# Designed miniproteins, single chains, continued (3): the designs that were tried, part 34

Each design is a single chain, and the fold is of that chain. pLDDT is the mean over its residues in the fold that is shown.

## One batch from the design tools (miniprotein)

Design m9155
Fold by ESMFold2-Fast:
Structure m9155 (fold): chain A 103 residues (1-103)
Amino acid sequence: AAARREEAAALIEAIRAGYEEGLEAVRRGDVEAALARARAVLARAAANGSREDLLAGVRAQAAGVTIVALTNHEKRNWTEEEAKEEVERLVEEAIAALREAAA
């Protein structure tokens, strides 16, 4: 129980941090550089499999998903606000699922 709660807390923090990094990258216009960094982190996580690399991979995935959703909202007939709301909903659902799994 305690170990599962600690792991869930680490994953929740990684997801929240990734989401915020994605929002900041879009706001600054650093999309290409941010996506390149996310891809490099994911490749390292896939190759190494360490806990630290896997947590970094989760954070990078959350950032990448956030960036793609916000930059492609027009292609999906979404407003920027709708795209942000959808990403926030997915983040909260992922957090809720992790909390339930840790309970």
Scores: mean pLDDT 74

Design m9156
Fold by ESMFold2-Fast:
Structure m9156 (fold): chain A 97 residues (1-97)
Amino acid sequence: NPEERLKNLVALATLDPEARKELATAFVEKASPEELIEIIKRSTSLSPEAVERIIQSINSGMPQEALDALKKALEELLKEKEDEGLKKLLKVLEENK
C-alpha cells in the first residue's frame, strides 16, 4: 500500500524527528521504486543508514525507468538544496548506467 505508507510517513514527520528517521529507514527497506522517490521528496534529510538502504535497493535490480525517474527527482532536489546524501545517491545512479 504505497499511498498508505506515504501518508503514515507524512504523519510521522509531524512527530518526533528521531522516530521519523527510524521509521523512514524501515519503509526504505521494503519500498517500491515509486515509494522511494516520494520518500526522498518528502524527507529532505536522509540518515546515512537510509542512504545505504536506498543504494542496496538500486543495486538489487531496480528497473531502468525507475532509476531514470529517481535520478531526475534527485537532480531537481539538489537544485533547491545541497545535501551530501542526495549527491551520493546521484553518483551511485550515474555509475550504475
Scores: mean pLDDT 64

Design m9157
Fold by ESMFold2-Fast:
Structure m9157 (fold): chain A 99 residues (1-99)
Amino acid sequence: KEEELRRLEERVLELGRRLAELQAEALARYPELSRVIPPVEEVLERLRAGEISVRDAVETFELMLDHMLQVVPADDPLRARLEELRRELERLRKELEEV
């Protein structure tokens, strides 16, 4: 199902772009995250270059979101945005397992 994988890759690139914006906001306020999460742009570049699979990119983004959610406190509005993106990635992960 190459066409389905291509559509999933496009969705991963879009979610990664959104994650990059959230990462920039998180790093500005919680700079300690820089020691545990790589730049999202680096992961996106590797995906575009074919160096990693769509599944590898999703797994990496999930791990990065988990680290951000451990650091960002519950009273920060950024947390709700991270949790929403985490749910979208979880749905995408399930779709990837079906192709």
Scores: mean pLDDT 84

Design m9158
Fold by ESMFold2-Fast:
Structure m9158 (fold): chain A 95 residues (1-95)
Amino acid sequence: SFFERLLKIVRRMVEQGRVEEGLEAAARAADSQAVSEKDKNLQKTYKALSKALELILKGDYEGAFKVIEEEAPERYRKEAKKTLEEIIRLIEEAR
């Protein structure tokens, strides 16, 4: 449910017109979660998500998905991609 927590962080900030703050908060949360995570696959997935969210913040959407494809372990890659897609959807709806 940490993926759900990232979505809630972004949604709350986006609903307030604070898109950049939402992405920064989510990237920071993913990085912090990675540091404390003992499951190596989840640790790599959260690090990949943090990097991907920083790329979204820079407008590099293709680079964000490439990081997930290359750095997230197969076990969590689909969930990480789905989370990133939902975050992008929330941002596009706020335009």
Scores: mean pLDDT 86

Design m9159
Fold by ESMFold2-Fast:
Structure m9159 (fold): chain A 98 residues (1-98)
Amino acid sequence: MNFTFEAVLGPGIAPSTPEELRAAFEEELRREGRDGVSVGFALSTGDVAAVKEEIAKFKAAGHDLTIGIALDAAGNPVYLETGGPYSGSAAAHLAAVK
């Protein structure tokens, strides 16, 4: 994997691999008693095109992760949603920043 994930999943959770990130998301969903809820995490790169390419490679390898990306005004990733198609908020944020 060519980027590192920073999870927004509660205190003490710092996944560094896709497997750890998936396990952390599944644990958070189980803890909340919810399935298919969007969960936030950040990527270590601000290049949206490169991030989308890596996500496409990740999905092509058979991983079932679906995410939306949000960036700050400097182009740094701030928020991702997983478990469904891109949310309106994440898509709107991507449209507002390049």
Scores: mean pLDDT 43

Design m9160
Fold by ESMFold2-Fast:
Structure m9160 (fold): chain A 95 residues (1-95)
Amino acid sequence: SPEKKEKIAQALKEGEARLAEQGWESSLEIDEENKRLRAAFVSPDGGRGEVELYGEPNADNLVELTGLALGLASNDPEARAALEAEARARGYTVR
């Protein structure tokens, strides 16, 4: 529902603010007109994760996109490879 989507978007923005206090860089783009979502994170240790989805933004794909991008930014090569494969299998673009 639109209300759930707005609540999730607000919670994600609050999460970005908390991560910024810990030295993370974050970028979340929600483009409803072009049906595109993008999340990018840089950890304090320089780990990077960027994930994009072409599709109608909703609560479920906002949570999944953000979680995948954040997980990819973790400095674990084996976990990163598994997350990249899963993200691509679910239709996400990994950069």
Scores: mean pLDDT 81

Design m9161
Fold by ESMFold2-Fast:
Structure m9161 (fold): chain A 76 residues (1-76)
Amino acid sequence: SSEAEAALRRLDELGRQAGEAIEKGDYEKALEILDQMEAQVDALRERYADDPVLQAAADRAREILEKLRKEIEEKQ
């Protein structure tokens, strides 16, 4: 689905933006972006519950999100 592909590209973009914000020490902005990522992951999981490829992609995005949240926590 073109919509699913767009959602995956959006998650990738948000992950890069969160990483950039962390590198700049802008933890407030990074946390806002991670909240957006979490909403996108949850929406993807609900819409494509029966799609194992998209579920695996959502799981991977959640792992990245959790690692970035931990990085912020450790640097504060």
Scores: mean pLDDT 84

Design m9162
Fold by ESMFold2-Fast:
Structure m9162 (fold): chain A 55 residues (1-55)
Amino acid sequence: SLEEKVREIIKENPEASEAELIQLVVDEGVARGWSPAEIQEAVNILLKLLEEEKK
């Protein structure tokens, strides 16, 4: 799932900034052949997961 891939990217890049994580998700999506809509959904999932980490 998109969420599983986003969680994997976060786990593999624990020191990355939010901007760097967004770029990594976009680059991974392009490399995997995701549609623009799937890339947008993956970025939205990333931002929600990062918001949860602020707790």
Scores: mean pLDDT 81

Design m9163
Fold by ESMFold2-Fast:
Structure m9163 (fold): chain A 86 residues (1-86)
Amino acid sequence: GREVRELLERTTTVTPEQLEKIKNSEYYDEKVYEAMEAFAEDPLEGLILMARLLGILTDEQVRELYDLILAEASAEEVERTAREFM
């Protein structure tokens, strides 16, 4: 749980403004981290879920990222694509 949260914080390249909005949303942060603990083996899935819950990504963009994960695309490719949507 905690290690996944620390990894996510290190790998996320959200803008400082987006990160500030996330940090100011205690309810969403707790809910997102709880969801990430359910997917502790895949922190990228947790990142996608967080971005969706915060309204940063559309449902269509979330689906594109999940399709990449299911196709076993590299973590770097998934992160880059998510970054392009944010």
Scores: mean pLDDT 58

Design m9164
Fold by ESMFold2-Fast:
Structure m9164 (fold): chain A 80 residues (1-80)
Amino acid sequence: DELVKEGEKLLDKAMDLLNQKKYDEARKLAEESAKLYQEAGKPALAEVATGIIEGMMLLDKGIEKAIERSKELKELEKLL
């Protein structure tokens, strides 16, 4: 299962890039990992790999937007 092991290594690197907030690079590695899982005949693993990375990226961006929105609402409350 060399392809699965290579996919796991790429996914680990993608996770490290997410921690560094390098979202575009993380997504690229997750897509490469998914391709390796597909070639290994593990399409479910490919979907999980891309889903995890995309979900974590969206969650991080969602948290940023929620904080920004919260600040906007507090400013509006002062004006009412």
Scores: mean pLDDT 75

Design m9165
Fold by ESMFold2-Fast:
Structure m9165 (fold): chain A 100 residues (1-100)
Amino acid sequence: ATVDPAQFEADVATALALIYIAVAENAVKRDPSPETLDEALEMARKAAEIAKQSGSPEALRTAADGVRRLAELVRSTGTPHGEKAAEELERIADELEKAA
């Protein structure tokens, strides 16, 4: 079977977005500091950018689900900084779902 270049690029984008989200989740679990929460938000923005640039509805939906899960984790820190970061993450997830 010949690999479809467009499907391959979409699969790579999905994998990269999930890697950024997983790294952010692991960072927050190790250190829920304001600095780490800001870094997690930047990683989520990178994941969103990758998904948007792919043009793949699957990549957009997968990134949205991952960012939403990260928002729940960040909100669970119980801090005002975490609440604001979670609101931004939820906004990113909503934009990704609308773009899918």
Scores: mean pLDDT 85

Design m9166
Fold by ESMFold2-Fast:
Formats: structure tokens, sequence, C-alpha cells
Structure m9166 (fold): chain A 64 residues (1-64)
């Protein structure tokens, strides 16, 4: 099934600056739980690419 996942996250970079990030992802998964897992993996990948860590995240999963 196809899901729309909205992730709102707070990231902290190596200098200690905090950045708010919002991601909207369309994910094909068998369940909402699998869609959420894939969205979190994407969030952590974005954080790594920015040289930052995830401080907090909230997620909304919508079935398409």
Amino acid sequence: MKYKVTVKALLRDAAGNEHELELELEIEAESKEEAAKQAMERLYQVARDLGAVVVSAEMEVEEL
C-alpha cells in the first residue's frame, strides 16, 4: 500500500546549532509501521548527510 509520511524533526549539527526539518515522503509499504520505519531511515540518512544528529522527531502517517 502507498502511504504519505510527514516527519517533523529537530536536528543538531556539529557546531551545536538546531535546525527544524520537515519531510513529506510517499512510501510503498505493507503496513503503517513499515512506512514509519522507512521514513525514519530516510530522516537519519538526511541527518548524516548534514553532519547532524536527530534530537527529536514526530511523524504522521496517512494511507493513500
Scores: mean pLDDT 83

Design m9167
Fold by ESMFold2-Fast:
Structure m9167 (fold): chain A 95 residues (1-95)
Amino acid sequence: MVEEFLEELAKLPKVIMDEEEREEIREAVENNDVERLEELVKRHGGEGLLLVVVLLGEKLIKKVEESPEITEEHRKKIEEVRKIIELARKLLEEL
């Protein structure tokens, strides 16, 4: 499960990211810069990946909610993404 994977990432040695490094990840997510995200995740490990999961998930939810047609399947997927985001945020706070 994705939840188990995120919990395993949080058990890795604590990676210290400063606010500037976190801002670089936010900018890469906003700009859909996949190559930059890959570099930042490889550099910052579990903390970087957890932050990317939160930011991409929030961006995905917003994009789907702005869509004119939302199916029941889309609503179920949004709920799953929200649970993953909440778990990722909790793991980031516990690091």
Scores: mean pLDDT 68

Design m9168
Fold by ESMFold2-Fast:
Structure m9168 (fold): chain A 60 residues (1-60)
Amino acid sequence: MSKEELIERLTSIGGVSKELAEKIVDTFGEDVLDATPEQLAKVEGVSPVLARHIVRHLRR
C-alpha cells in the first residue's frame, strides 16, 4: 500500500487530521495495519481512545 493510500485511509477516520495521518505513516508505514492501540497511542497527538478507533477502522 502506498504512503498516499495509507494517509487517505487514516484521514477517513473521525478525529484523524491529514497532519496526524502523515505523522502516523512516517512512524509505522504499512506496519500501521498491524499496529496495536498501545503502539499507536505512543504517537504524539494520538490518544488511547483514538488509537482504538484507528485499529478498528483499519481492520474493516
Scores: mean pLDDT 79

Design m9169
Fold by ESMFold2-Fast:
Structure m9169 (fold): chain A 64 residues (1-64)
Amino acid sequence: RELVSKAAGVSYVPDQFLKEVVEDGKHYDEENLSKSMPLGHATKLVNAEAAILAEKEKTGNYPL
């Protein structure tokens, strides 16, 4: 979560979007990543958050 918070700190991201990204990352973790590997879960969350932040930086709006 701290990694996700650091990524979000680069740009303004509402807590609601962070929560939704966390839920999406959790869903991906259930399908493709082992639940016993929290590092994999954190990586998915950071990647998803980075994608949202990148889109915001590019367009000034969130991709959702």
Scores: mean pLDDT 50

Design m9170
Fold by ESMFold2-Fast:
Structure m9170 (fold): chain A 68 residues (1-68)
Amino acid sequence: SMAELEALAERVMARVNEALAPVHEEYQKELAAAKTEEEKEELARAHNEKLRQIVAEVGREVWAEALA
């Protein structure tokens, strides 16, 4: 059902948001401390990789719970 899929998506988004909150805060602090554009670019790449990893991990956990 569409409602079940929406509920599952909401669970994923809620967990992703909780997991990403400290990651975003750390990224903002690192950006504020960065002195060169090269440092900022490296931080952005590392941040994007962390985002991808967290989203994938949360997605797998939520699906495993839904299939239990």
Scores: mean pLDDT 83

Design m9171
Fold by ESMFold2-Fast:
Structure m9171 (fold): chain A 94 residues (1-94)
Amino acid sequence: MKLSEKELESEVTASLLLMQLEIARKLAEKGDEKEAAELVREAAERAREAYEKGLLSKEDLERLLEAARRVAEVAKGEAAEAAREAVEELEELL
């Protein structure tokens, strides 16, 4: 029971963060730099917290790192800075 709940929470957390980074990438492509930057920073902070709590695996962090790198490739201005910072933060956790 408790393990099943933790497994579900882990999967939901990883999926939510990946979706958040994909939304940030699309916002960055449209030029919504401020909103993209906010979503990327929130995703990176939440990923760190979730990893600290044991909700994310190393494989989950690697997927999130790749998603953050994809945001960095299309982002400009503050969104590009936020994405690069997120990449660095996620790399430090690995």
Scores: mean pLDDT 83

Design m9172
Fold by ESMFold2-Fast:
Structure m9172 (fold): chain A 86 residues (1-86)
Amino acid sequence: MKQYSDEEFFSLFKGASDAVIESVFNNLDIGRDGALSLKQLVASLKALGFTPSKETIEEIKTYLNEDGLLTLDQFKAFIRDQVAKL
């Protein structure tokens, strides 16, 4: 199983369409609720071979809604912002 760094993982999304990012979110959203808790997101990313750094986890927290959940729209924004920082 390949282990990704933050840079390697986000580089997979360079030039990715919204449909690709939405497909990834849907694969992480096993419950099909349309929203992910931080704990669920981190666990699902680890299963894909990516353990986010502390800095990346703190950045993810800024995208959570008032219920502490990450929606598809906020997930797309997070991925796009991380790619822009590369």
Scores: mean pLDDT 79

Design m9173
Fold by ESMFold2-Fast:
Structure m9173 (fold): chain A 62 residues (1-62)
Amino acid sequence: DEKLNKFLDLLKEKFPEANLIPTKEAIELAEEAGIPASLVEKAAKGKKVLGAEELDRLVSLL
C-alpha cells in the first residue's frame, strides 16, 4: 500500500525512536501521505497519542 508505506516512512523519519506518537502530528503526516485525518482519529479512539495498537487499527482501516 503506497499511502501506508509513505506514512510509515514519515513517522520513522520524524519519530525514529518513539513508541508513542502524538495524534495531532500523526494526523498531519497521514494527510501528507494521502490518508484522511478521519481514519487516524478513528484509530486513536480519543487518545492523544498513538501506540502500536492504534497504529495496527489504522492499518486495518486502510
Scores: mean pLDDT 80

Design m9174
Fold by ESMFold2-Fast:
Order: sequence, then C-alpha cells, then structure tokens
Structure m9174 (fold): chain A 84 residues (1-84)
Amino acid sequence: SMNETKTQFYILGQMTEIEIQMKKGDMEGALKSIDQLKDYVARNLPTDKQQEALSLIDKAKDVLVKDKDIDAVNSLFHQVIKIV
C-alpha cells in the first residue's frame, strides 16, 4: 500500500542517518536517532509488526551501547526492513 511504502522509505532514511552518525563516531546522535526510530515504529507500524521490529531495534541499541559494533547494528536494521 502507499502508507506501507511511505513507512518503509522513512525507516530506511532514518537508518541511513543513524549509519552516518555511527561512522562519524557520533554515538550520542546515533542513540537519539534510534530512540526517534523506535517512537516512529511504535506509532506507525501495525501491532503485529511492532513487537518484532521494536525488539530488533532495542537489540541494535544494546549492541551499539555495549559493543560499538556498527556492522551488527546494520544487520539488525536489515531484519527490521524485512518486517516492514
């Protein structure tokens, strides 16, 4: 649907911004952008998809905070895009 396409494009754009922030070493900015992505997902995805997508985003945030592993964060974000 058009709404689904809009949601996918927004999420992809936000994930791209987070990747740029992580690559620049702006971890504070990346974490803030992840929290904004979580809020958007909670408000815009159907309930069935929200739980799985939010779980993956929370795991990505945890990996970023604990491990600083950008590749692992991006892998989790690719899994979110498959759900959306």
Scores: mean pLDDT 86

Design m9175
Fold by ESMFold2-Fast:
Structure m9175 (fold): chain A 100 residues (1-100)
Amino acid sequence: SNEKKAIELVEEWKEELLKLIEELEKGKISLDEFIEKYRELQDKFLEKMRELLSEEKFQQIAKILQEMNLKLADALENKDFEKAKEIVEETAEKLKEVIK
């Protein structure tokens, strides 16, 4: 089903974003490289979600991601990588609740 595919996409998005945060924490990538990769990941995720979900659910997904972007930016500016990972995990759960 489209809902099952959308939930699988949330899990893949979460795993990829957590990996990017860990690479940033370890100094394997710069903050600028993280931002570029993060934008690419989010754009691809939103494009796929738009195809799988109703307009109403898609708008809820987009709003949740906008709220996450603000929280994540704050955590990363403070180099609070544990908080950044927590924000991603909590956001993934919120996204799955919208899809169900």
Scores: mean pLDDT 90

Design m9176
Fold by ESMFold2-Fast:
Structure m9176 (fold): chain A 73 residues (1-73)
Amino acid sequence: MKLTKELMKKIREALKELGLSDEEIQAVGRVVAEMLSKNEELFGEKLLEAVRKVIPDEEKAEQVVNAIEKILS
């Protein structure tokens, strides 16, 4: 879908700016796509918990969550 493609592109660009590897960007992209397919909101503790499963570094996971939340605001 058009909106999902645009959102995924913005997220990938933001994560690349944060210095994430292509593997990390792909893993986060999969998490976001799964949450969207379940009609889950991409913010707060739920997003952080999902991101931490693929980005085990707490600081990096928090930066990823903040970038996604900023795109959606």
Scores: mean pLDDT 78

Design m9177
Fold by ESMFold2-Fast:
Structure m9177 (fold): chain A 68 residues (1-68)
Amino acid sequence: MVATTGEEAKKALLEKGLSEETAEIVGLAIDEGQKLSKEPITVTITDDKVTVEVNGVKSTTPLAELKA
């Protein structure tokens, strides 16, 4: 799933089994990042990982590292 808003990211993370608190924090961070960045931020959420892309730069975090 591809998310460009914090609400979309929160929903996708909840569907992947992350806690509501973690999903909300990540969603808020994405919304704040969109306000501070002049370039679009794209978040791709899969079953295994979360990839954040800003101006062609990708950062990937395994979902296992986000789960308690």
Scores: mean pLDDT 74

Design m9178
Fold by ESMFold2-Fast:
Structure m9178 (fold): chain A 107 residues (1-107)
Amino acid sequence: MRQQLADVFLPTASEADRERHEVILRRAPPAQAREAAVLETAAGILISGASFHVSNGDMATAQQELAGARALLDRLRALADAIPDPEARRAVLETVDELEAKLDKVE
């Protein structure tokens, strides 16, 4: 489980993202660590899709993808509140902040 979760996080992650993922995997309950990985991946896909659609002038599709990404980031925040370990909770919130920064750069 932990190694499979690391493989989901690691292929496209920065060094800082990898450090956050390691904290989540080490300190969060396994079910919450898995849910965080799924939500982060899904939000990242929607942000990338929105960026592609903006570049092609498809603003309607981009807006729907950005709205979906925001909903997933809200779920990540709610998940962080459910994590009892303060360091793992902080790592999930830092993941949300990084994804929001990427989302805000999509015009």
Scores: mean pLDDT 80

Design m9179
Fold by ESMFold2-Fast:
Structure m9179 (fold): chain A 71 residues (1-71)
Amino acid sequence: DIDKLAQKLKNAPKSQWPDLAKKAALTSKDVEKLIEKLKKLGADLEATLVEQYSVTRQVADDLLKIGEQID
Protein backbone atom coordinates (compact mmCIF):
# COMPACT_ATOMS: atom_id res chain seq x y z
CA ASP A 1 0.00 0.00 0.00
CA ILE A 2 1.74 3.11 -1.30
CA ASP A 3 -0.33 5.48 0.85
CA LYS A 4 0.74 3.68 4.04
CA LEU A 5 4.35 3.71 2.90
CA ALA A 6 4.16 7.49 2.35
CA GLN A 7 2.86 7.91 5.92
CA LYS A 8 5.64 5.70 7.29
CA LEU A 9 8.27 7.73 5.42
CA LYS A 10 6.79 10.94 6.85
CA ASN A 11 7.07 9.59 10.42
CA ALA A 12 10.49 7.91 10.08
CA PRO A 13 13.98 9.43 10.04
CA LYS A 14 15.57 9.47 6.57
CA SER A 15 18.20 6.91 7.63
CA GLN A 16 15.38 4.35 7.79
CA TRP A 17 13.91 5.20 4.36
CA PRO A 18 16.02 2.71 2.33
CA ASP A 19 15.11 -0.07 4.79
CA LEU A 20 11.39 0.81 4.66
CA ALA A 21 11.47 0.90 0.85
CA LYS A 22 13.30 -2.45 0.73
CA LYS A 23 10.77 -4.05 3.11
CA ALA A 24 7.97 -2.78 0.87
CA ALA A 25 9.68 -4.54 -2.08
CA LEU A 26 9.23 -1.52 -4.35
CA THR A 27 9.72 -1.91 -8.08
CA SER A 28 10.66 1.10 -10.22
CA LYS A 29 6.97 1.33 -11.15
CA ASP A 30 5.98 1.36 -7.45
CA VAL A 31 8.50 4.14 -6.82
CA GLU A 32 6.89 6.23 -9.58
CA LYS A 33 3.45 5.57 -8.03
CA LEU A 34 4.79 6.63 -4.62
CA ILE A 35 6.08 9.90 -6.11
CA GLU A 36 2.69 10.54 -7.77
CA LYS A 37 0.90 9.74 -4.50
CA LEU A 38 3.11 12.23 -2.64
CA LYS A 39 2.24 14.87 -5.26
CA LYS A 40 -1.49 14.08 -5.03
CA LEU A 41 -1.46 14.11 -1.20
CA GLY A 42 -0.54 17.75 -1.58
CA ALA A 43 1.72 20.44 -0.21
CA ASP A 44 1.32 19.45 3.46
CA LEU A 45 3.06 16.10 3.06
CA GLU A 46 5.60 17.49 0.60
CA ALA A 47 6.31 20.50 2.83
CA THR A 48 6.74 18.22 5.85
CA LEU A 49 9.21 16.01 3.96
CA VAL A 50 11.16 19.02 2.66
CA GLU A 51 11.33 20.82 6.00
CA GLN A 52 11.84 17.90 8.39
CA TYR A 53 13.83 15.46 6.26
CA SER A 54 15.14 17.54 3.34
CA VAL A 55 13.54 15.07 0.90
CA THR A 56 10.93 15.90 -1.69
CA ARG A 57 8.34 14.07 -3.77
CA GLN A 58 11.12 12.30 -5.68
CA VAL A 59 11.96 10.05 -2.74
CA ALA A 60 14.07 7.55 -4.69
CA ASP A 61 15.99 10.29 -6.52
CA ASP A 62 16.37 12.24 -3.27
CA LEU A 63 18.16 9.25 -1.73
CA LEU A 64 20.62 9.40 -4.64
CA LYS A 65 20.97 13.19 -4.29
CA ILE A 66 22.06 12.70 -0.67
CA GLY A 67 25.01 10.70 -2.00
CA GLU A 68 25.92 13.56 -4.36
CA GLN A 69 25.64 16.07 -1.49
CA ILE A 70 28.26 14.11 0.48
CA ASP A 71 30.60 14.19 -2.51
Scores: mean pLDDT 54

Design m9180
Fold by ESMFold2-Fast:
Structure m9180 (fold): chain A 61 residues (1-61)
Amino acid sequence: MLEAPTVRLPESVKDLSEEEQKALLRAIVEALDAAQPQTAEEDRAVARAAGERFLAEWRAR
């Protein structure tokens, strides 16, 4: 497909531990549940923002 309707995360996600990856997924799910997006575009934007925020906090360690 020309443009995948999926969340885009940095490659550094692969450097996260299994527990940190689960925490990231949980944070994304919670953000989506709170935002209640109506479109796939909003869904991707909310999930990506939550993921980027989680990774920014992880890098600040």
Scores: mean pLDDT 68

Design m9181
Fold by ESMFold2-Fast:
Formats: sequence, C-alpha cells, structure tokens
Structure m9181 (fold): chain A 100 residues (1-100)
Amino acid sequence: SIVDAVRELARLLGLTDEEIDKVVEIVQKHLERHDSFTLEDLDELRAELEKAIKDPFSREKVLGVLDRIKERFKAEGKKSMTKEELLAELQELIDGLRQR
C-alpha cells in the first residue's frame, strides 16, 4: 500500500515511468529495512532520492514532498513514524494534489 501510494504520488507530480520505478525501488528498500522511521531514517531516504533523481524539476518535487513529511514529523514531536502513519501522510498529499 505504501509502494502504491508512492507510485500514485510520483505520477501526480509528473514523474516519468522510469523515474517512478527508481523512486519506488529506493522507498521499498527502506520499507524492508525499517518497521518504523526516525527523522534520521527519513534524512537517509532523502539523500538517496536526491542522488537517484537526475531531472532537477522531478527532484525538487519529490524532495519537497519528503521535506513536508519531515516538517510535520518534527511539529508532532515524535521520535519515530510507523508505516501506517507514513501511508496516511502520503494519502493526504495525494488527495491534495487530486484537488488541483
């Protein structure tokens, strides 16, 4: 479900199929390594996505989404985010983009 949400969000952001597959591959590897995400885990994910996405506009859009998730995480004062919480945040962003 998180992989499906990431794929849909990347599509709504206007990424190419090749870029979407690369983003999904990186996110899936992080999901397999972690039962929950700390701020440091999200920073590692951000660095890998920044290196992997070659197009500057696609990169800005993807990193902007992750930065929004990180800022919300910081505002809530949580030490870690569950996969369910991450999925809910991604779904809210998808719903917001579909209203445009």
Scores: mean pLDDT 81

Design m9182
Fold by ESMFold2-Fast:
Structure m9182 (fold): chain A 67 residues (1-67)
Amino acid sequence: MKVSSDEGAYAATIGALLGGGTPEQALGASTNVYRKGEEVTAQDAADAALKGGATENGAIHAKRLAS
């Protein structure tokens, strides 16, 4: 199932922070979601969090929030 890029960016940002990431990594996560286009999957949110420098736990939270 796809969500909007705004919902995916929110999920990636909060997921990154819940995983113990920094605000800079959370910003990187949201930026990488918006780079994917107008609609994203839960896996896209997780991948965006990892590309932004979030932890593996942050990516798991991002995927769960975007599901």
Scores: mean pLDDT 83

Design m9183
Fold by ESMFold2-Fast:
Structure m9183 (fold): chain A 64 residues (1-64)
Amino acid sequence: LYEQGRRYVAQGREHVAAGDTAGAARYAAQALRAGVKLDEAGDEESAQEVIDEALDVLRDAGLL
């Protein structure tokens, strides 16, 4: 789950670099979902990391 969240963040960043706002939003949303699942599983540190990085993707895409 943590590795999946990290992959979604990485894909979101690639879409930001390509100027694809819709792609960035899609992968950031997937990363946020993974972060929520990590928090529900009790992995608060990994959840915070994935969520914070997903929010950074959204900010860099101009969506926040």
Scores: mean pLDDT 82

Design m9184
Fold by ESMFold2-Fast:
Structure m9184 (fold): chain A 93 residues (1-93)
Amino acid sequence: MSLQELQQQVQQLIEQIRQGKLSPDEALDQLLELIMQALARAENHHIMLQLIGLALRAIGASLETDPAERRRRALELGQELLELVQQMIAQQS
């Protein structure tokens, strides 16, 4: 998968969460998948560490008992993942 395709998938996930099309659990599961796909494409060690940090935070968010808090964290993590993917695109090209 290209980084540009990954960027589009992250943007779509954020929009689906905002529109209430995904449960918080579905959102966090898809977010973790996209983080792992970004990690597989990461060439920069600093970006790899930031992606690992996002994955751990996403796992932590999945353990939240409040669905509103889980949704809020999923949106925040999705935005941070989008920023990291954009940095990866800029650094790779």
Scores: mean pLDDT 84

Design m9185
Fold by ESMFold2-Fast:
Structure m9185 (fold): chain A 67 residues (1-67)
Amino acid sequence: LAAVRDRLKAIAEEGLKNKLSIDEINERLVAEVRAVLPGLSEAEQAELRRELGRIMTEALIEKYALE
């Protein structure tokens, strides 16, 4: 789970650095989560969904602050 979390953060950070739209960043984050969800326990899935929401919110705030 920690490795997946780090990958989600990296996706968001690279997207922001490369000035991708928030929609493109969200698409990439959701694709990564979908790929790993079936291999996770219910507790890990719940944690990952919360982490996804947090990362998406942080990316939105950062993108908003830059504009």
Scores: mean pLDDT 78

Design m9186
Fold by ESMFold2-Fast:
Structure m9186 (fold): chain A 77 residues (1-77)
Amino acid sequence: MSLLEQFAALVSGDAVDAAFAAFDKDGDGVISPAEFEAWLRSQGFPDALLKTAGLLDKDGDGVISRAEFEAFVARFR
């Protein structure tokens, strides 16, 4: 799969649950910005997209909730 195809699956919303589960390595129901950034790096996404990981933590609590993640992917639909 190309990295664009993987990102398109995320953006479509149909794979949001599967993608969230893949990022949530701890199984705690939230994603850290560091986990999301590490996944983007592992898939070969450009550095410009890595900067968006920091923007997902709008509350500054150090975690990305499912609602914040869904809001992020919805912006790219």
Scores: mean pLDDT 63

Design m9187
Fold by ESMFold2-Fast:
Structure m9187 (fold): chain A 55 residues (1-55)
Amino acid sequence: MLKTLALLLEFMRNSSLFLAENPGMTPEVRKRNLEDARRLEERYRELQEEIKRLE
């Protein structure tokens, strides 16, 4: 369960980074996607810590 959630967060973060680096996107859309990617990375780290505690 937790490992599946971690994989999902990683996938979502990569998608947001892809949009943030897309030159076809407006600066506002890129900025929003960078913020989303940072939040997802933070949640991913939190989840990894939780998985480590449960081991």
Scores: mean pLDDT 78

Design m9188
Fold by ESMFold2-Fast:
Structure m9188 (fold): chain A 81 residues (1-81)
Amino acid sequence: SVSKAVGQVVLGISYLLEGDYEGAAKSYEEAAEILKKAGDDAEAEVYLGRAYLIRGDEEEAQKKIQEALKIDPNNELARKA
């Protein structure tokens, strides 16, 4: 459910604040998987992009953000990335 995806995003932010970048990336990947199963493809691509960025893969992160914008051009998270 979307509420479970929100929980994973909050967990990911908590890991970032603690300096656990691997925990943060995995939490965002789990949020993306939940969102994709719920049909929220644009939001799923945003969180996958953020996970790639946390791991230092800027090129793959940019591709995921562009996919999100292609699905929903008004997606605020993708537009700010």
Scores: mean pLDDT 81

Design m9189
Fold by ESMFold2-Fast:
Structure m9189 (fold): chain A 67 residues (1-67)
Amino acid sequence: SAARALVERLAAARGGEVTDEEVARVEAELAQLLADEEALAALRSAVLDNPSSREWRDLVLEALDAL
């Protein structure tokens, strides 16, 4: 799942491990973001417009973590 992939990436950066509880929390947060389809579509469009920009992908991951 996208939530699991995100948690695994963040855990690797922090030197921690992936837990089922963390994945479930991120899935709930992503479900709320998906309910705001316009905001998610705007973020995806920005990433697609600048696919070579690693900074954009990192910023999106940080924004998702802040939610």
Scores: mean pLDDT 64

